Designed miniproteins, single chains, continued (4). Designs and how they scored, part 92

Each design is a single chain, and the fold is of that chain. pLDDT is the mean over its residues in the fold that is shown.

## One batch from the design tools (miniprotein)

Design m15179
Fold by ESMFold2-Fast:
Structure m15179 (fold): chain A 105 residues (1-105)
Amino acid sequence: AAAEREARLARLEAFWAGLLALSAAGASLEELLAFAREVGAPERLIEAMEAVINKDEKRIAELIAEEERIRKELEPEVEAAYAAVTSEEERRRKTLELLLKMLEK
């Protein structure tokens, strides 16, 4: 439903804003993972962070291969969405929508 999607977009936006602030402050990958878990970030993103921290090369390779597949599938949609953007707020909204779609695949 639309309400659940809006709630997920709001959580992703809050996560992204917090992630940028923590990264600017020099937070470690472990601190970023703790924040991601606290705010309920998409499970796929949490899995990716855990794989990097644990140096699980097999899991990292699997995640990279899947991301490449999803990226190729979404490339035309990403180009079309950004070509239609007329404001910074609309660009931010479209970026979050595409990121959510990519992470939920």
Scores: mean pLDDT 72

Design m15180
Fold by ESMFold2-Fast:
Structure m15180 (fold): chain A 74 residues (1-74)
Amino acid sequence: APPVVRAEIVLDEAGRRELVLTTEQPLTDPAMRAFLDELGARATELQRRLEAGEITFDEALEALKAFVDELAAR
């Protein structure tokens, strides 16, 4: 079964938006590792697009959250 992961956008102490991931599954679970590998690849792509000025920081956070929600629904 796919790992149960919750993604939420919160404000840090400096008032900046941050993506927080919550899971009850251990990081040693192969399904969790596969999830984190896919998430890392997506985050790298979004970071590249952000640095190229193709998307905003808010758009990158929303896209990453949507991707987490998609992976959790598999």
Scores: mean pLDDT 74

Design m15181
Fold by ESMFold2-Fast:
Structure m15181 (fold): chain A 72 residues (1-72)
Amino acid sequence: SMEEIEKKLKELNDSIVSMLTKRLGQEFGDKVKKKLEELIKEAKKNNLSYDETVTRMSAAIQDLIDEHQAEQ
């Protein structure tokens, strides 16, 4: 169900944000959290599959990591 997908996506988001905050700092973690929350909301609105949503989340995280590394 969409509710089960949303729960899994939130758990994944919390795990990713926690790990990235620990490694790259609180400001970066907050930026990732905001972006992933927006993607999860859009996924729910458009009834996207778990796999489609995870693909979009992965791409967004990679873009944010690449931007952060380029700024160092």
Scores: mean pLDDT 83

Design m15182
Fold by ESMFold2-Fast:
Structure m15182 (fold): chain A 93 residues (1-93)
Amino acid sequence: DREKEIQEKIERINQAIEEGRLDLDESGIKLFKLSLEGSSSQELLELALKDPRVAGMAFVLMSDRPDTPEELLQTVADLAQEWGQRERRERLR
């Protein structure tokens, strides 16, 4: 009953946000909603390309999907790695 568990997680996240108990940025919230609503791995990747801060989360969500093409998974993994390296360089400056 994986779909039911996923739907319950969406509802809990939405409830926590409305109650002010969960502080996620808009891109993180949108990524979770898209993933759980059955949006394609391509749409998750497109959101990560627009906001690389969520690339690591997109990688995890896409890797849990058995239908994700290896090429898309590699692209989001590379994006997450590049963002991590950029953040490290910023802290060393």
Scores: mean pLDDT 66

Design m15183
Fold by ESMFold2-Fast:
Structure m15183 (fold): chain A 97 residues (1-97)
Amino acid sequence: MLEEARKEAERLVEESERLGREALEKGYSLEKVDEIMERIRRLGLETARILTTAGVDPTELSGYVLRIVGGSADALIQKRRQERKEEEKRRLEKLLS
């Protein structure tokens, strides 16, 4: 039971990392990126449920959840970086017009 729960948690971590990479690489709209981040959040909740049910230590459980949610944070950081570049470009064009 514990080993199966840990294997499933690692699989969910890998899925989260794949979704985060997909959000960054595919040039998705902001709405689509938000959908992917919501999927990653749900993977974190499912991982917490599986590990709690299996009796995994809270510290170990928190580690898996943080790894899953961390993938979403990387995608969000890149999204905000892109938005900042677009706003700076608009500001410069307004000053030059």
Scores: mean pLDDT 75

Design m15184
Fold by ESMFold2-Fast:
Structure m15184 (fold): chain A 72 residues (1-72)
Amino acid sequence: DIKKYEEELKKALSKGLEEAIRLSLELARKLGLTKEQLEESLKKFEENVKKNGTVTEEEKLFIEQVKKVLEE
């Protein structure tokens, strides 16, 4: 389930930041992901993005916004 969530996040980013944020939250609820699982998925996603060379502004903003939502 976590891997599926990560794959869907990558697809959503190609469609736009706003859609990516909404989808990430909806999929988390659908898959029953915990806050800790979401944080691990985001960390892995961030590392995968960095492997591709350049982190875009959209990708950086997405990661930052999701982290803020998950922060208590």
Scores: mean pLDDT 67

Design m15185
Fold by ESMFold2-Fast:
Structure m15185 (fold): chain A 60 residues (1-60)
Amino acid sequence: AAPATLERVTEDGEEALRVSNAAAGETGFRTAVDPERRTLTVSLYDAAGNLLGTGSLPLP
């Protein structure tokens, strides 16, 4: 199957993450905060723990 991907997009002047080819029940999300850059990083993994994609959003 095609791997799921994360893409950073801009909608209504705001940053958003788009997920493509996500297989429900076969992918998981990990989140991490970068306190220096005040960003939230979201990483997408498959059921085996392989990294499929990463995107980031600014924190308020």
Scores: mean pLDDT 66

Design m15186
Fold by ESMFold2-Fast:
Formats: C-alpha cells, sequence, structure tokens
Structure m15186 (fold): chain A 100 residues (1-100)
C-alpha cells in the first residue's frame, strides 16, 4: 500500500550528559519531500541540534551535541510526502547525569 512510514530503530535511547546523540529515522512507502523534528511537540532549537536529510535514501538523522539533562523528552520526526502524505515516528531520549 502506498503509505509514507517513519521507522526508528529504537523506541528509547539512553545516554550520559555530555555525549553526542544520533537519532536515525528511515522514511519509506513514498517520496520524501520535507522533514520537521519536534521535542515534546515543540520545534527544536538549532543551538545544539542538527538535522540531516537524505531524500534519495529516505533517511533522516537528528544529532544532539553535548547532551544535557534538559534534552530528556520525546523526539518526533514528522515526514511530509507527495500529495499531502504525512507520517511521524517518535523516540524517547533519556539523558542521565555522569557518575562521579
Amino acid sequence: APKLVVTLPADRVEVYEGETVTIEATVSGGELISVTALKDNVLMSPERTSIEVDRAAGKVTVTIHNAKLEDTGIYTVVAFGKDGEVAEGSVELIVRPRPE
């Protein structure tokens, strides 16, 4: 069936404070036109976050540099396809304090 689908390799990611986090999503089932990334249903700030989109491969990589405890939350990748198709996938990120 021609439906746009966003797939994440895990539903939960756990890291320590100060680490680089990479969230890779795969978009399949249709042509990928554009992508938006959300944290707790709010548009992500570009301060420590980068988004790389490979439209030909249907891959979306969201990278969070120097993870902070405040980065803990639900991250949603929203993919927009041809003819008004929309699909989303979410992953929970948990940032833990570094052990002393």
Scores: mean pLDDT 78

Design m15187
Fold by ESMFold2-Fast:
Structure m15187 (fold): chain A 60 residues (1-60)
Amino acid sequence: VTPEAEAAAGAHGERYLPVIRETKALLDELDKAGLPEEERWRKVDEHNRAIAARVAAEQA
């Protein structure tokens, strides 16, 4: 990993750390729940839409 990529990832990570952690927590919960692939996909899609809306609002 280059220093530039690491710096960019750091800035991105700091800005998106709560979002990343929330997504990871959801993925862990879905995996533990043993949901069918279709249900899991739907849950992830809904979560991603909510996150995208929140990030867009934060950027405004």
Scores: mean pLDDT 68

Design m15188
Fold by ESMFold2-Fast:
Structure m15188 (fold): chain A 86 residues (1-86)
Amino acid sequence: SELISLEEAKKIIAEEMAKFKEMLANGRKATEEEIEDAKKAIEKIKKLMAEYEAKKEEYSEEEWEVLELTAKAQLEVAKAIIESGK
């Protein structure tokens, strides 16, 4: 399958982030399980990005930009979940 366009990736990520922010804004703190899962997600994303960086030459500029944007957005969501649990 063809890679999702940068614009489509941005839209999907923004919608997902907005949903998480709304759930947190309703006064619900993240559970201990959600915080632990977010910490694991951060570690997994960091490892995955390191593997992608090692193979950066195998990706087009557009493909790399999509991967980097997606990883950054996922990291921001995970950090927000951890912060909400404090």
Scores: mean pLDDT 70

Design m15189
Fold by ESMFold2-Fast:
Structure m15189 (fold): chain A 116 residues (1-116)
Amino acid sequence: LNVPEWLTQERYKKLLTNIALVFRELSKKKTEITFPDFLQKMKEHNSLSDEEIEFLRALFKEADTDNDGKIDYIEFTDVLVKISRGEIQLKIRGKMYTIPEFKEDIDLSKVEVIPP
């Protein structure tokens, strides 16, 4: 199985938590969110590696079922839940990766995103 070497359980948890919080904040102001808007907000809260950015791009593409470059909160939470359960494979830079099951609960009410 081809799992990204940089995707440790701790990095995956941090990434999923920040993704959920950023998307929640953006969805309060917009009904549909573009990848550039999402990525800009992610960068405000965390320093992202090139690998993490490409992972986020692949994840966003899986949520974008209409291929219009925009997703709503429901579409994104659905794909986020599926990927955390190991139910989706992501194509990153032309290569297929199996994303492992994430075994910890994420409590969005208790997590505050602070810029670095």
Scores: mean pLDDT 69

Design m15190
Fold by ESMFold2-Fast:
Structure m15190 (fold): chain A 70 residues (1-70)
Amino acid sequence: MLSKQGILNRILTELREEGRKLGVSDEEIQRAIEELAREYFRLSKVNDTKTTEEQLKKLKKEILEKLKKS
């Protein structure tokens, strides 16, 4: 997937699915989505598509670890 928007949509879908699997509430998942989307707009302005994808994957993992500990 080459478009930055397409990468964001895929990562957001993965975050929703993995969050539900962890038993996280829809409200907490929505807040996580908003955090990831905010970081996407910051990262996408300064990084190429590949770097943006790598950073978004890393951020998704960090968000999921925080949700798992809550």
Scores: mean pLDDT 78

Design m15191
Fold by ESMFold2-Fast:
Structure m15191 (fold): chain A 95 residues (1-95)
Amino acid sequence: MPSDDQVLELLRVYLTSLGASQEVIDEVIEKTREYLKENPDASVEQILVEGMRTYAKLQNLGGGVVGNLENLARGLAQEWLEDPEGTLAELQSLA
């Protein structure tokens, strides 16, 4: 089972693969850490969805794009739980 720090690292790598700036990535990670502090039982899927929702708000993205990012986050959570190392390596190759 991945630690919260491993899930936050996955989120950081994923945001980098999307071309997010370092400032946006740092703000998303900080806000997601606050979410985890208030929701310590959050699943990997919930953590990634919250991170992507925060990213979408910071980038002022439209509702259709937000929904797509949330669905991508859910898929990423499933892939990560099945193969954490392979998923991280694949995302790093895209960044």
Scores: mean pLDDT 80

Design m15192
Fold by ESMFold2-Fast:
Structure m15192 (fold): chain A 98 residues (1-98)
Amino acid sequence: GPPLTAPETVVSHFGGLGSVEEAKAALDAFAAENKVEITSLTVTTAPNAGENSYVTVTATATLDTEGKLVGISVEIVAEDDGKRYAEALAEVRARQAA
């Protein structure tokens, strides 16, 4: 089980269609609405990232011993991954068709 006397680290991972700029704007809005501070932000863009780019956001939240959110560390990665892009696009289209 989680330690009772140490901060707990929770990792949330999500990806989708969009740009690094859209991901940053969404994170800034989330931080402002929830009154939490982004303690670290790393952005990686592959040299060949283009029209088939897939943006992955990994957010690591640090909680205190009472379960209170004290910080968020974020990594944004933009990759040229046509397979993940096509799969994400198909999922969006399936939801719109339902």
Scores: mean pLDDT 61

Design m15193
Fold by ESMFold2-Fast:
Structure m15193 (fold): chain A 95 residues (1-95)
Amino acid sequence: SKDKELAEKLRELYEELKNDPSKIKEVLEKLKKEMEKYGFSEEEILALQIQAAGIAAEMLKNEEAIEYIKKAAKALEEGKLEEAKEYLEKAVEII
């Protein structure tokens, strides 16, 4: 099952993130490639990237990154895809 393979890969990426949250940029790039391989939409990929970056920001207690992640999540909920991407990029740059 493709869903089972994806779930296993996402678990591996989550463990990588938990071991070194500063590697969030690499984790997000791997996540995007895996989800694109399975035909997920840009919105679905961005939602999971925002969640992963939020976990990294919280683990590092980076308050500025946490605030950008909250803004990215809100922009995505409002359908503002480009604004959500910009906030995610800002969060990742300061992690």
Scores: mean pLDDT 85

Design m15194
Fold by ESMFold2-Fast:
Structure m15194 (fold): chain A 94 residues (1-94)
Amino acid sequence: MPVLRVGDRLLLEETDLETGEVRRRVVTVQSVRVAGDRLVLVLEDEAGRRYVLHGRVVASGPDWLELHALRVELDANGRVVASRVVRLRLTRLP
């Protein structure tokens, strides 16, 4: 499993389970916690929107991991806007 650190830039790829469409965003790691097979990430995009991921690592490589996760979107006031179970791929960017 790659070691994720605060300040890491990641390519976030989320697959829509209904359409199969893959959406991609660049995000920065704000917080990372690992406990056994569980991972809690707080990510921020370039627009300042925050995402909290509570998930399990299902596959990984040197520079990437795949999560089965609950994704929680937060507004600028820290309020939950959306919550969804997703499959995500995170790839470390240079």
Scores: mean pLDDT 80

Design m15195
Fold by ESMFold2-Fast:
Formats: C-alpha cells, structure tokens, sequence
Structure m15195 (fold): chain A 79 residues (1-79)
C-alpha cells in the first residue's frame, strides 16, 4: 500500500543517512546510536548500536548496506 511504501522509504532514508555519516565520519557515535534506535526492526537497530559502541564501524556499515538492500527490495515488491 502507499502507506507501507512511505514507511519503508522513511526507513531507507534513515539507513542512507547512517551510511553516509558513518562512511564520511561526519556523524558522532551518540548520533549514530540515536538514529539506529529509530529503525522499526529492533533486532537490526540493537545490532547496529552494539557494533557502533564496540567501534566496529565497518561491521555497522556492512549491516546497514544489507538493510538498505532489503528495504529497496521490499519497496520494489509493493510498487
């Protein structure tokens, strides 16, 4: 539905902001943890937060890239 697509696009935008911020180093750890906490998938959110807290930025980026791909595929299925 249009509402489901809008929600998924919002999640995708959050993931893209996190990816850009972590890859560029322009986002603080506190900001990254807060943004990750807004993701609807709480298991993914908690894993990203744990990786960021551990300083495993590469692991956080990898997980966010997989989540971006998942969200893009879900949006495509609904269009």
Amino acid sequence: TKKEIALLRGELATVEVLLDGLESGEITEEQAIALAGTLSDKEVAEKIQALVKAGDIEGAIELLREERKRLEEEIKKLE
Scores: mean pLDDT 84

Design m15196
Fold by ESMFold2-Fast:
Formats: sequence, structure tokens, C-alpha cells
Structure m15196 (fold): chain A 73 residues (1-73)
Amino acid sequence: GVMTVVSAARAGNHQLVAVRGDTVLRPGDVLRVLTPREDTTTVLAALNGPKGSLLLISALDFLLQPGDRLELL
């Protein structure tokens, strides 16, 4: 499955920002991610550290900094 990052909230002030490919994420930011219902368990398993889709983790790592949080929608 494919995740779509919808928005980010800045740590501290909770300011919402639109997420694009060029958006810089900072530690502590909260991301809202849209995923197909049937892929939710797979996405959650991949994010929680066993060897899920390495490609999915690599693509996610491109957008996320250490300390960023994800919310599945």
C-alpha cells in the first residue's frame, strides 16, 4: 500500500503546515498520514520496527526526521 502525508503540526505551537516533497520536517512534529484501511496494519507494523517493506520505510524516512510522530487516519 501507499501512504499519503496530509499535514504536519509543529511541536510547541501546533501550527499546521501543508506537506509537499520539499517540506522540511523537524523533530517533534506530528504528521497526519492517510492510508487505505486494509493497509493500516501493514503500515503500523513497518513503522514499529520489524522487517516490513524496506521500500516503504525508506520512502517514509525521506520525509521524517528522528522524533517526528505519525498519526494514521
Scores: mean pLDDT 50

Design m15197
Fold by ESMFold2-Fast:
Structure m15197 (fold): chain A 90 residues (1-90)
Amino acid sequence: MSNDEATEKAREGGLLTLEQAEKKGEVAKGVGAALLGIGAGASADLGLFEDAVRDAEAALELAKELGSEEGAKKFEEGLKLLKEALEKAK
């Protein structure tokens, strides 16, 4: 799979988590999760898969704290792709 799919999943997860955070008044945490998702995608595009996995895992935890089931699911899908890319890069 291309890095584009992992990047897209991370961005979708960030946006869904931000929407949920806005509904709960936790905007700062939602922005944090969205930035971590964007950072994971950018790191993946640069081949920095260890950094991408770390940022995506942090974003997933924030999505779970915010109760964004849809955001968490997208981050889990992205993490699967990023971990596969990391294993191939070793």
Scores: mean pLDDT 80

Design m15198
Fold by ESMFold2-Fast:
Structure m15198 (fold): chain A 68 residues (1-68)
Amino acid sequence: SLERIKKQYEIAKKNNNALTLYRLAEKFREAGDTELAIELYQDAAKIAEKNGNTKLAERARKLVEELK
């Protein structure tokens, strides 16, 4: 369900859970939903930076550039 996915996204953002957003982006990338994957990787990178997880932020940003 798209509504269930939206809810998971909102909860992950509220909880500053960059890893959950990154994993959700991976699932959309595998499914061919490139635009949604890019958005989720961007959010994952931003939150990972805030959390001090520079390695995750760098991985997510690289995937954004590769998918553009």
Scores: mean pLDDT 83

Design m15199
Fold by ESMFold2-Fast:
Structure m15199 (fold): chain A 91 residues (1-91)
Amino acid sequence: SLEEKVEALLEILREHAGEWVSLEELAERFEERTGLPRSEFGPTLNALEIRAETEPVPFSIERRGDEVRLVVREDGKPGESGFARMQRAID
């Protein structure tokens, strides 16, 4: 299911928490872990990004060109998307 794919991708990103990872490397790791074709990666990443923006999750997904980063609240520091930070800055 989509949920299972999203969880698999999230686990991969958690292994590289706070690190910029290329979209190509993530797609390769996703294929290796799930056995699914690379065509499934794009929709799964999009679904994960939507969850990070719309749900009260302890992480954010950031993009920089062809790179992606997972920011998590593992050490009690706030993990924030660019959108969440922008919203807070205008208070």
Scores: mean pLDDT 73

Design m15200
Fold by ESMFold2-Fast:
Structure m15200 (fold): chain A 100 residues (1-100)
Amino acid sequence: AITDISSLSEEELKDYVSKLLQDALEKSSLSDEQKLEVGEKIRLGILTKSKEEVIEKLKLLAELFQKMSDEEKQALLEAILNAKSPEEAWRVIEEALKKL
């Protein structure tokens, strides 16, 4: 079932994004070490000084992962792994969003 992102509380949104990311990572061909690195880059890429910006980034991630195939998710996770910083990882996510 597709979850309506607009109906989620902040806490529910965080849990939902975590679940989507975990599912994508577990289906990926990445090693356990690479999965941890990708997860950390995404987590740090979301963190901003504004709570509203964090919520907006979480909504964008949820929409992206809902719309992507497992193949597209694999390519995105590999691109994030190859990013040199959390800021570059977030730019990779923004570029993927523009292609939807």
Scores: mean pLDDT 82

Design m15201
Fold by ESMFold2-Fast:
Structure m15201 (fold): chain A 82 residues (1-82)
Amino acid sequence: GAEEGARRAEEYGGERGGEAVRAGAEAAAEAEGEEAGDKAARAGAESAERLVKSGKFSRELAGEIGGGVAGIWAGVAKAAAE
């Protein structure tokens, strides 16, 4: 669910990363329903986790990128709804 993805993004990408992934997931869910929100949250969380675990990105930057990924999926969901 979007809540689980946002929590995972917060764990790896910090509080702002979790908030950004949650916002992207909510936007995706608003456009195409719960499944789209879950997909956006998962993609954002997985990106933040992978980046921070690589050791090459700060937790904050990993969270920002994860939020951006969730936002891209929200944009895709919105385009599909139109």
Scores: mean pLDDT 82

Design m15202
Fold by ESMFold2-Fast:
Structure m15202 (fold): chain A 85 residues (1-85)
Amino acid sequence: TGTATVSVVAPRDKVKPGEKVTIVLRDANGNVVATKESVAKEQGDYSLFTATFTGLTPGQVYTGVARNKSGEVLGVSAPVTAVAS
């Protein structure tokens, strides 16, 4: 199976360090394949979210999207390619 770690940054005015958000993992076609909660960490003027997903397809490209409780998109990760685990 494949593993990928996504990192998302969001402005502090939208989400503060210590707040919980949902990281939505999407495949290259935009399909939601997994979700995970992440707690915001301090990253300068931004909040950083990191989530590791397992059970993915090795060699497939995924993108993480951070959403608040109302479903607002706070930030999007760079695309990551899942690696064999």
Scores: mean pLDDT 81

Design m15203
Fold by ESMFold2-Fast:
Structure m15203 (fold): chain A 106 residues (1-106)
Amino acid sequence: SLKELQEKLIESAKKAKEALEKGNIEEARKHLEEALELSKISPATEEAIKELYDVLQLAKEKGDIESAKLAAKAIIALGKRDESQVAKGTGYVIRAIGDLLDLERE
């Protein structure tokens, strides 16, 4: 169900956040790769976008560039599917696009 996909996406984002806080880069990337795949099929909700944006900011703060790129890509994937949440999600999607471009210029 779409609700189960949303719950899985939010759970993956939360697990990525926990892994980043613990300095576990391998676990963070694993959960963010799952979140990116789920973002391609899950409902684009404000809650999911905000959770992924928190992960993006934390990954940037920790210097985990690859995790930051994965979080940004997941937000962008959700933004492409956002018909009902566009006004609420637009700021996070635009910021994620900017962050991804900056991270890929290295």
Scores: mean pLDDT 81

Design m15204
Fold by ESMFold2-Fast:
Structure m15204 (fold): chain A 78 residues (1-78)
Amino acid sequence: MDEKVELVKEAVYVLTGDEELAEEAAEEVRKADLSLPQAQQMLEMIKAALEAAKDVKDPEERKRTFEETLRKLAAEAA
């Protein structure tokens, strides 16, 4: 159970450089009791949301674009 939580935490940290976001992602995996394939899908959604936000120059707007894209991807995957 702990292995997939640590895997997501490490992967999010590598992708974003943000320890706090990595810890939040790990907590979401723990709360939702995600399987390994579901955790991998979550990582792909985070990666896609980061790609969508990469061209946004303003840090606050970039964060909003990331969060909006992640919400849309999560809703579409449901």
Scores: mean pLDDT 72

Design m15205
Fold by ESMFold2-Fast:
Structure m15205 (fold): chain A 107 residues (1-107)
Amino acid sequence: DIQKLVDLLKQFLESTFGARILEEEIEGNKFRIVAETADGVRVVVEGDVEVKGNKRIGKLRVTFEHGDARFELEIEITEGSVKVKIRTSGDHPLIKEIAELYRTLFP
C-alpha cells in the first residue's frame, strides 16, 4: 500500500528532521514527497514500486539540498538484495553533516 508507505515516510521526516511537508504526490505506483527541515534543508523523496509477477522491486531516491550543495541516495530493493548509490555535490556544512552521519551509521 503506497499511501501507508508515504504516510510513514512523512511521519519519519517530521519526527527525525522536524520537517514541514510542502508537497505530496501519488500517481499509480510512484510517489513524491517534498519537505523542508527546521534547518532549511530541502528533502525530496521519490519512490517507484514495480510488481512483476511474484516479484516486487522498490526504487527510492532521497535528496537533501541546501543552496548549491546536494546529498543523494538511490536505493533499489528486491527480495534478497539492496543496492545503494550515493552522490554528493557542492559544499555546505548542513549537507556535509548529513553525509557524514550516513557514512557513520552505514560504513
Scores: mean pLDDT 79

Design m15206
Fold by ESMFold2-Fast:
Structure m15206 (fold): chain A 85 residues (1-85)
Amino acid sequence: AEKEALKEELFARLRELGADEEALEALEEFVARATAEELRQFLEALEELERMEKEGLFGEGGKEPKEFMEKFRAFYERQLARERA
C-alpha cells in the first residue's frame, strides 16, 4: 500500500521535472523491484539532485529535462551500488 503511494509520488514528481515516457519506463522496472524504503531514498535523492541543479553544483543542469533525468538515474544507481558494496 505505502509502496504504491510512494511510486505514484515519485513518478508524478519526475513527470513535473520533464521526464518522458522512455525515461519513466527505464526506471519502472527498477521501481517495481524496489522496497518502500528504497523508494523513499529515491525521493530524497531526487530532492537532493534538484537542489544541486538549482545551486549550479551540477554545472549546467536542468537545461533539458532528459539530461536531468539521465543525471538522476546515474546518481541513484551509484548510491545503490555503494550500499550493496
Scores: mean pLDDT 64

Design m15207
Fold by ESMFold2-Fast:
Structure m15207 (fold): chain A 131 residues (1-131)
Amino acid sequence: SKEENLDKLLSHIEKENKEAAVYTLALFILLSSFYGAKKIPDEETIFNAVLAVSSLLKNVSLETIKEAYNILLDNQGKDVKKVAEELAQKAYEASKNIKDPKIRELLKQVLEAVKKGDFEKALDILTNFKL
């Protein structure tokens, strides 16, 4: 399923670089939960979105989930598109320390989709990963 693919992707990224996994997870929550919003919502709305996504992640650490939540909290009230581009850029930069070239290429493709405002494509890339 798409949820199983996301869990496997994030678990694989986390094993090689926790920072890349944190930014990728924060980006996924932002795009899947708030793409229709102009600004990142309040703490309660962020918490509920993180809780919903984390229920699908069986192999991602609670620490990675908590750090992704904190990144979204630190960006409350900011423009969704601008924060999405910043998170995608940070995930891609952190991926330069990942040995698997497929992960670097995947995060590069996510960044390019986000830069074009194609959030549906970015989500599809993240949920269709296969090792």
Scores: mean pLDDT 88

Design m15208
Fold by ESMFold2-Fast:
Structure m15208 (fold): chain A 80 residues (1-80)
Amino acid sequence: SVFDEIKKAVENAKSARELLKKLREIAQKHPEYDYLISEIARVIAEFSGLEGMTPEQLEEAKKRILELIDKYEKEKPVLP
């Protein structure tokens, strides 16, 4: 499923830049997931400082993102 593709991209990313690149590629193939991917990008932005993410911040962001994906898959999208 596309959810599994997104989860795999999150789990395997080694940097915020790599994660964002993979998520943009998924959004281009599956525009119906653009809202979820935008919400994930917002979480990434929340954890990114001026120098980017530390490895610890990246791991914390990944945990929050995976929780967000799981909630989205089981519930309706959260509207802004």
Scores: mean pLDDT 76

Design m15209
Fold by ESMFold2-Fast:
Structure m15209 (fold): chain A 96 residues (1-96)
Amino acid sequence: SSHSREEVLELLRKEYPEEEMLIYIQIGAYYYVSEGDKEKAEEYFRKAGFNDEEIERLIKYLENEETKKVLELILERLKKIGAPEEIIKKVEEELK
């Protein structure tokens, strides 16, 4: 249901950039896995703040089911944008 909140997240982007990133990642993953829409997935990963090289790696990791590699890229990006410790810890727990 994070997809149905996309419009609200666009309005709140200036106040909560860390939350926006996670929702865009979820939307991008949904488009890739559920819809087979690589172009839309890349658009949302770019909105999440990944560059083209990181997006290419994300897609390859998703194709190969390398979940830990996907989470590692997400974690690095969250740390770079100064995400709250609670969000960082949640991603770190998923890496176990």
Scores: mean pLDDT 70

Design m15210
Fold by ESMFold2-Fast:
Structure m15210 (fold): chain A 62 residues (1-62)
Amino acid sequence: MSPLEKEGIKLSHLGWDHEDKGDFLSAAKYFNKSSILYKKAGKFDNAKLLNKESDKMKKKND
């Protein structure tokens, strides 16, 4: 597993933690950052899913 993928996993976990706390804006930011790292790691399917979760969190915050 690449260092970028490991960092992406950590950021996705932070996103889930913030979602559980109702901090949807923070959750969206972490999912978006995680998506970027997964894309850089060549994990495009994971990146797409995390980008979708980021958008979902933004809608919950609105």
Scores: mean pLDDT 83

Design m15211
Fold by ESMFold2-Fast:
Structure m15211 (fold): chain A 68 residues (1-68)
Amino acid sequence: SDAAAGAAARGMGEKAVAEAREALEKGDYQTVERTIAGLERGLATARAAGLEAAAKALDQQLSEVKAL
């Protein structure tokens, strides 16, 4: 379901934000860039599939990573 996909995307995104923050603190910009690319791909896929809850969750997580 879209709600289940949204919950899964949120959980994965929260972990990705934490990992990106830690990588940025260590100066590992390549890991930060890979995390952003992964979230952008996930967001594009969710939007193409019409999964609104998942797309919203991924867009929010992407904004958090980019704000680091």
Scores: mean pLDDT 79

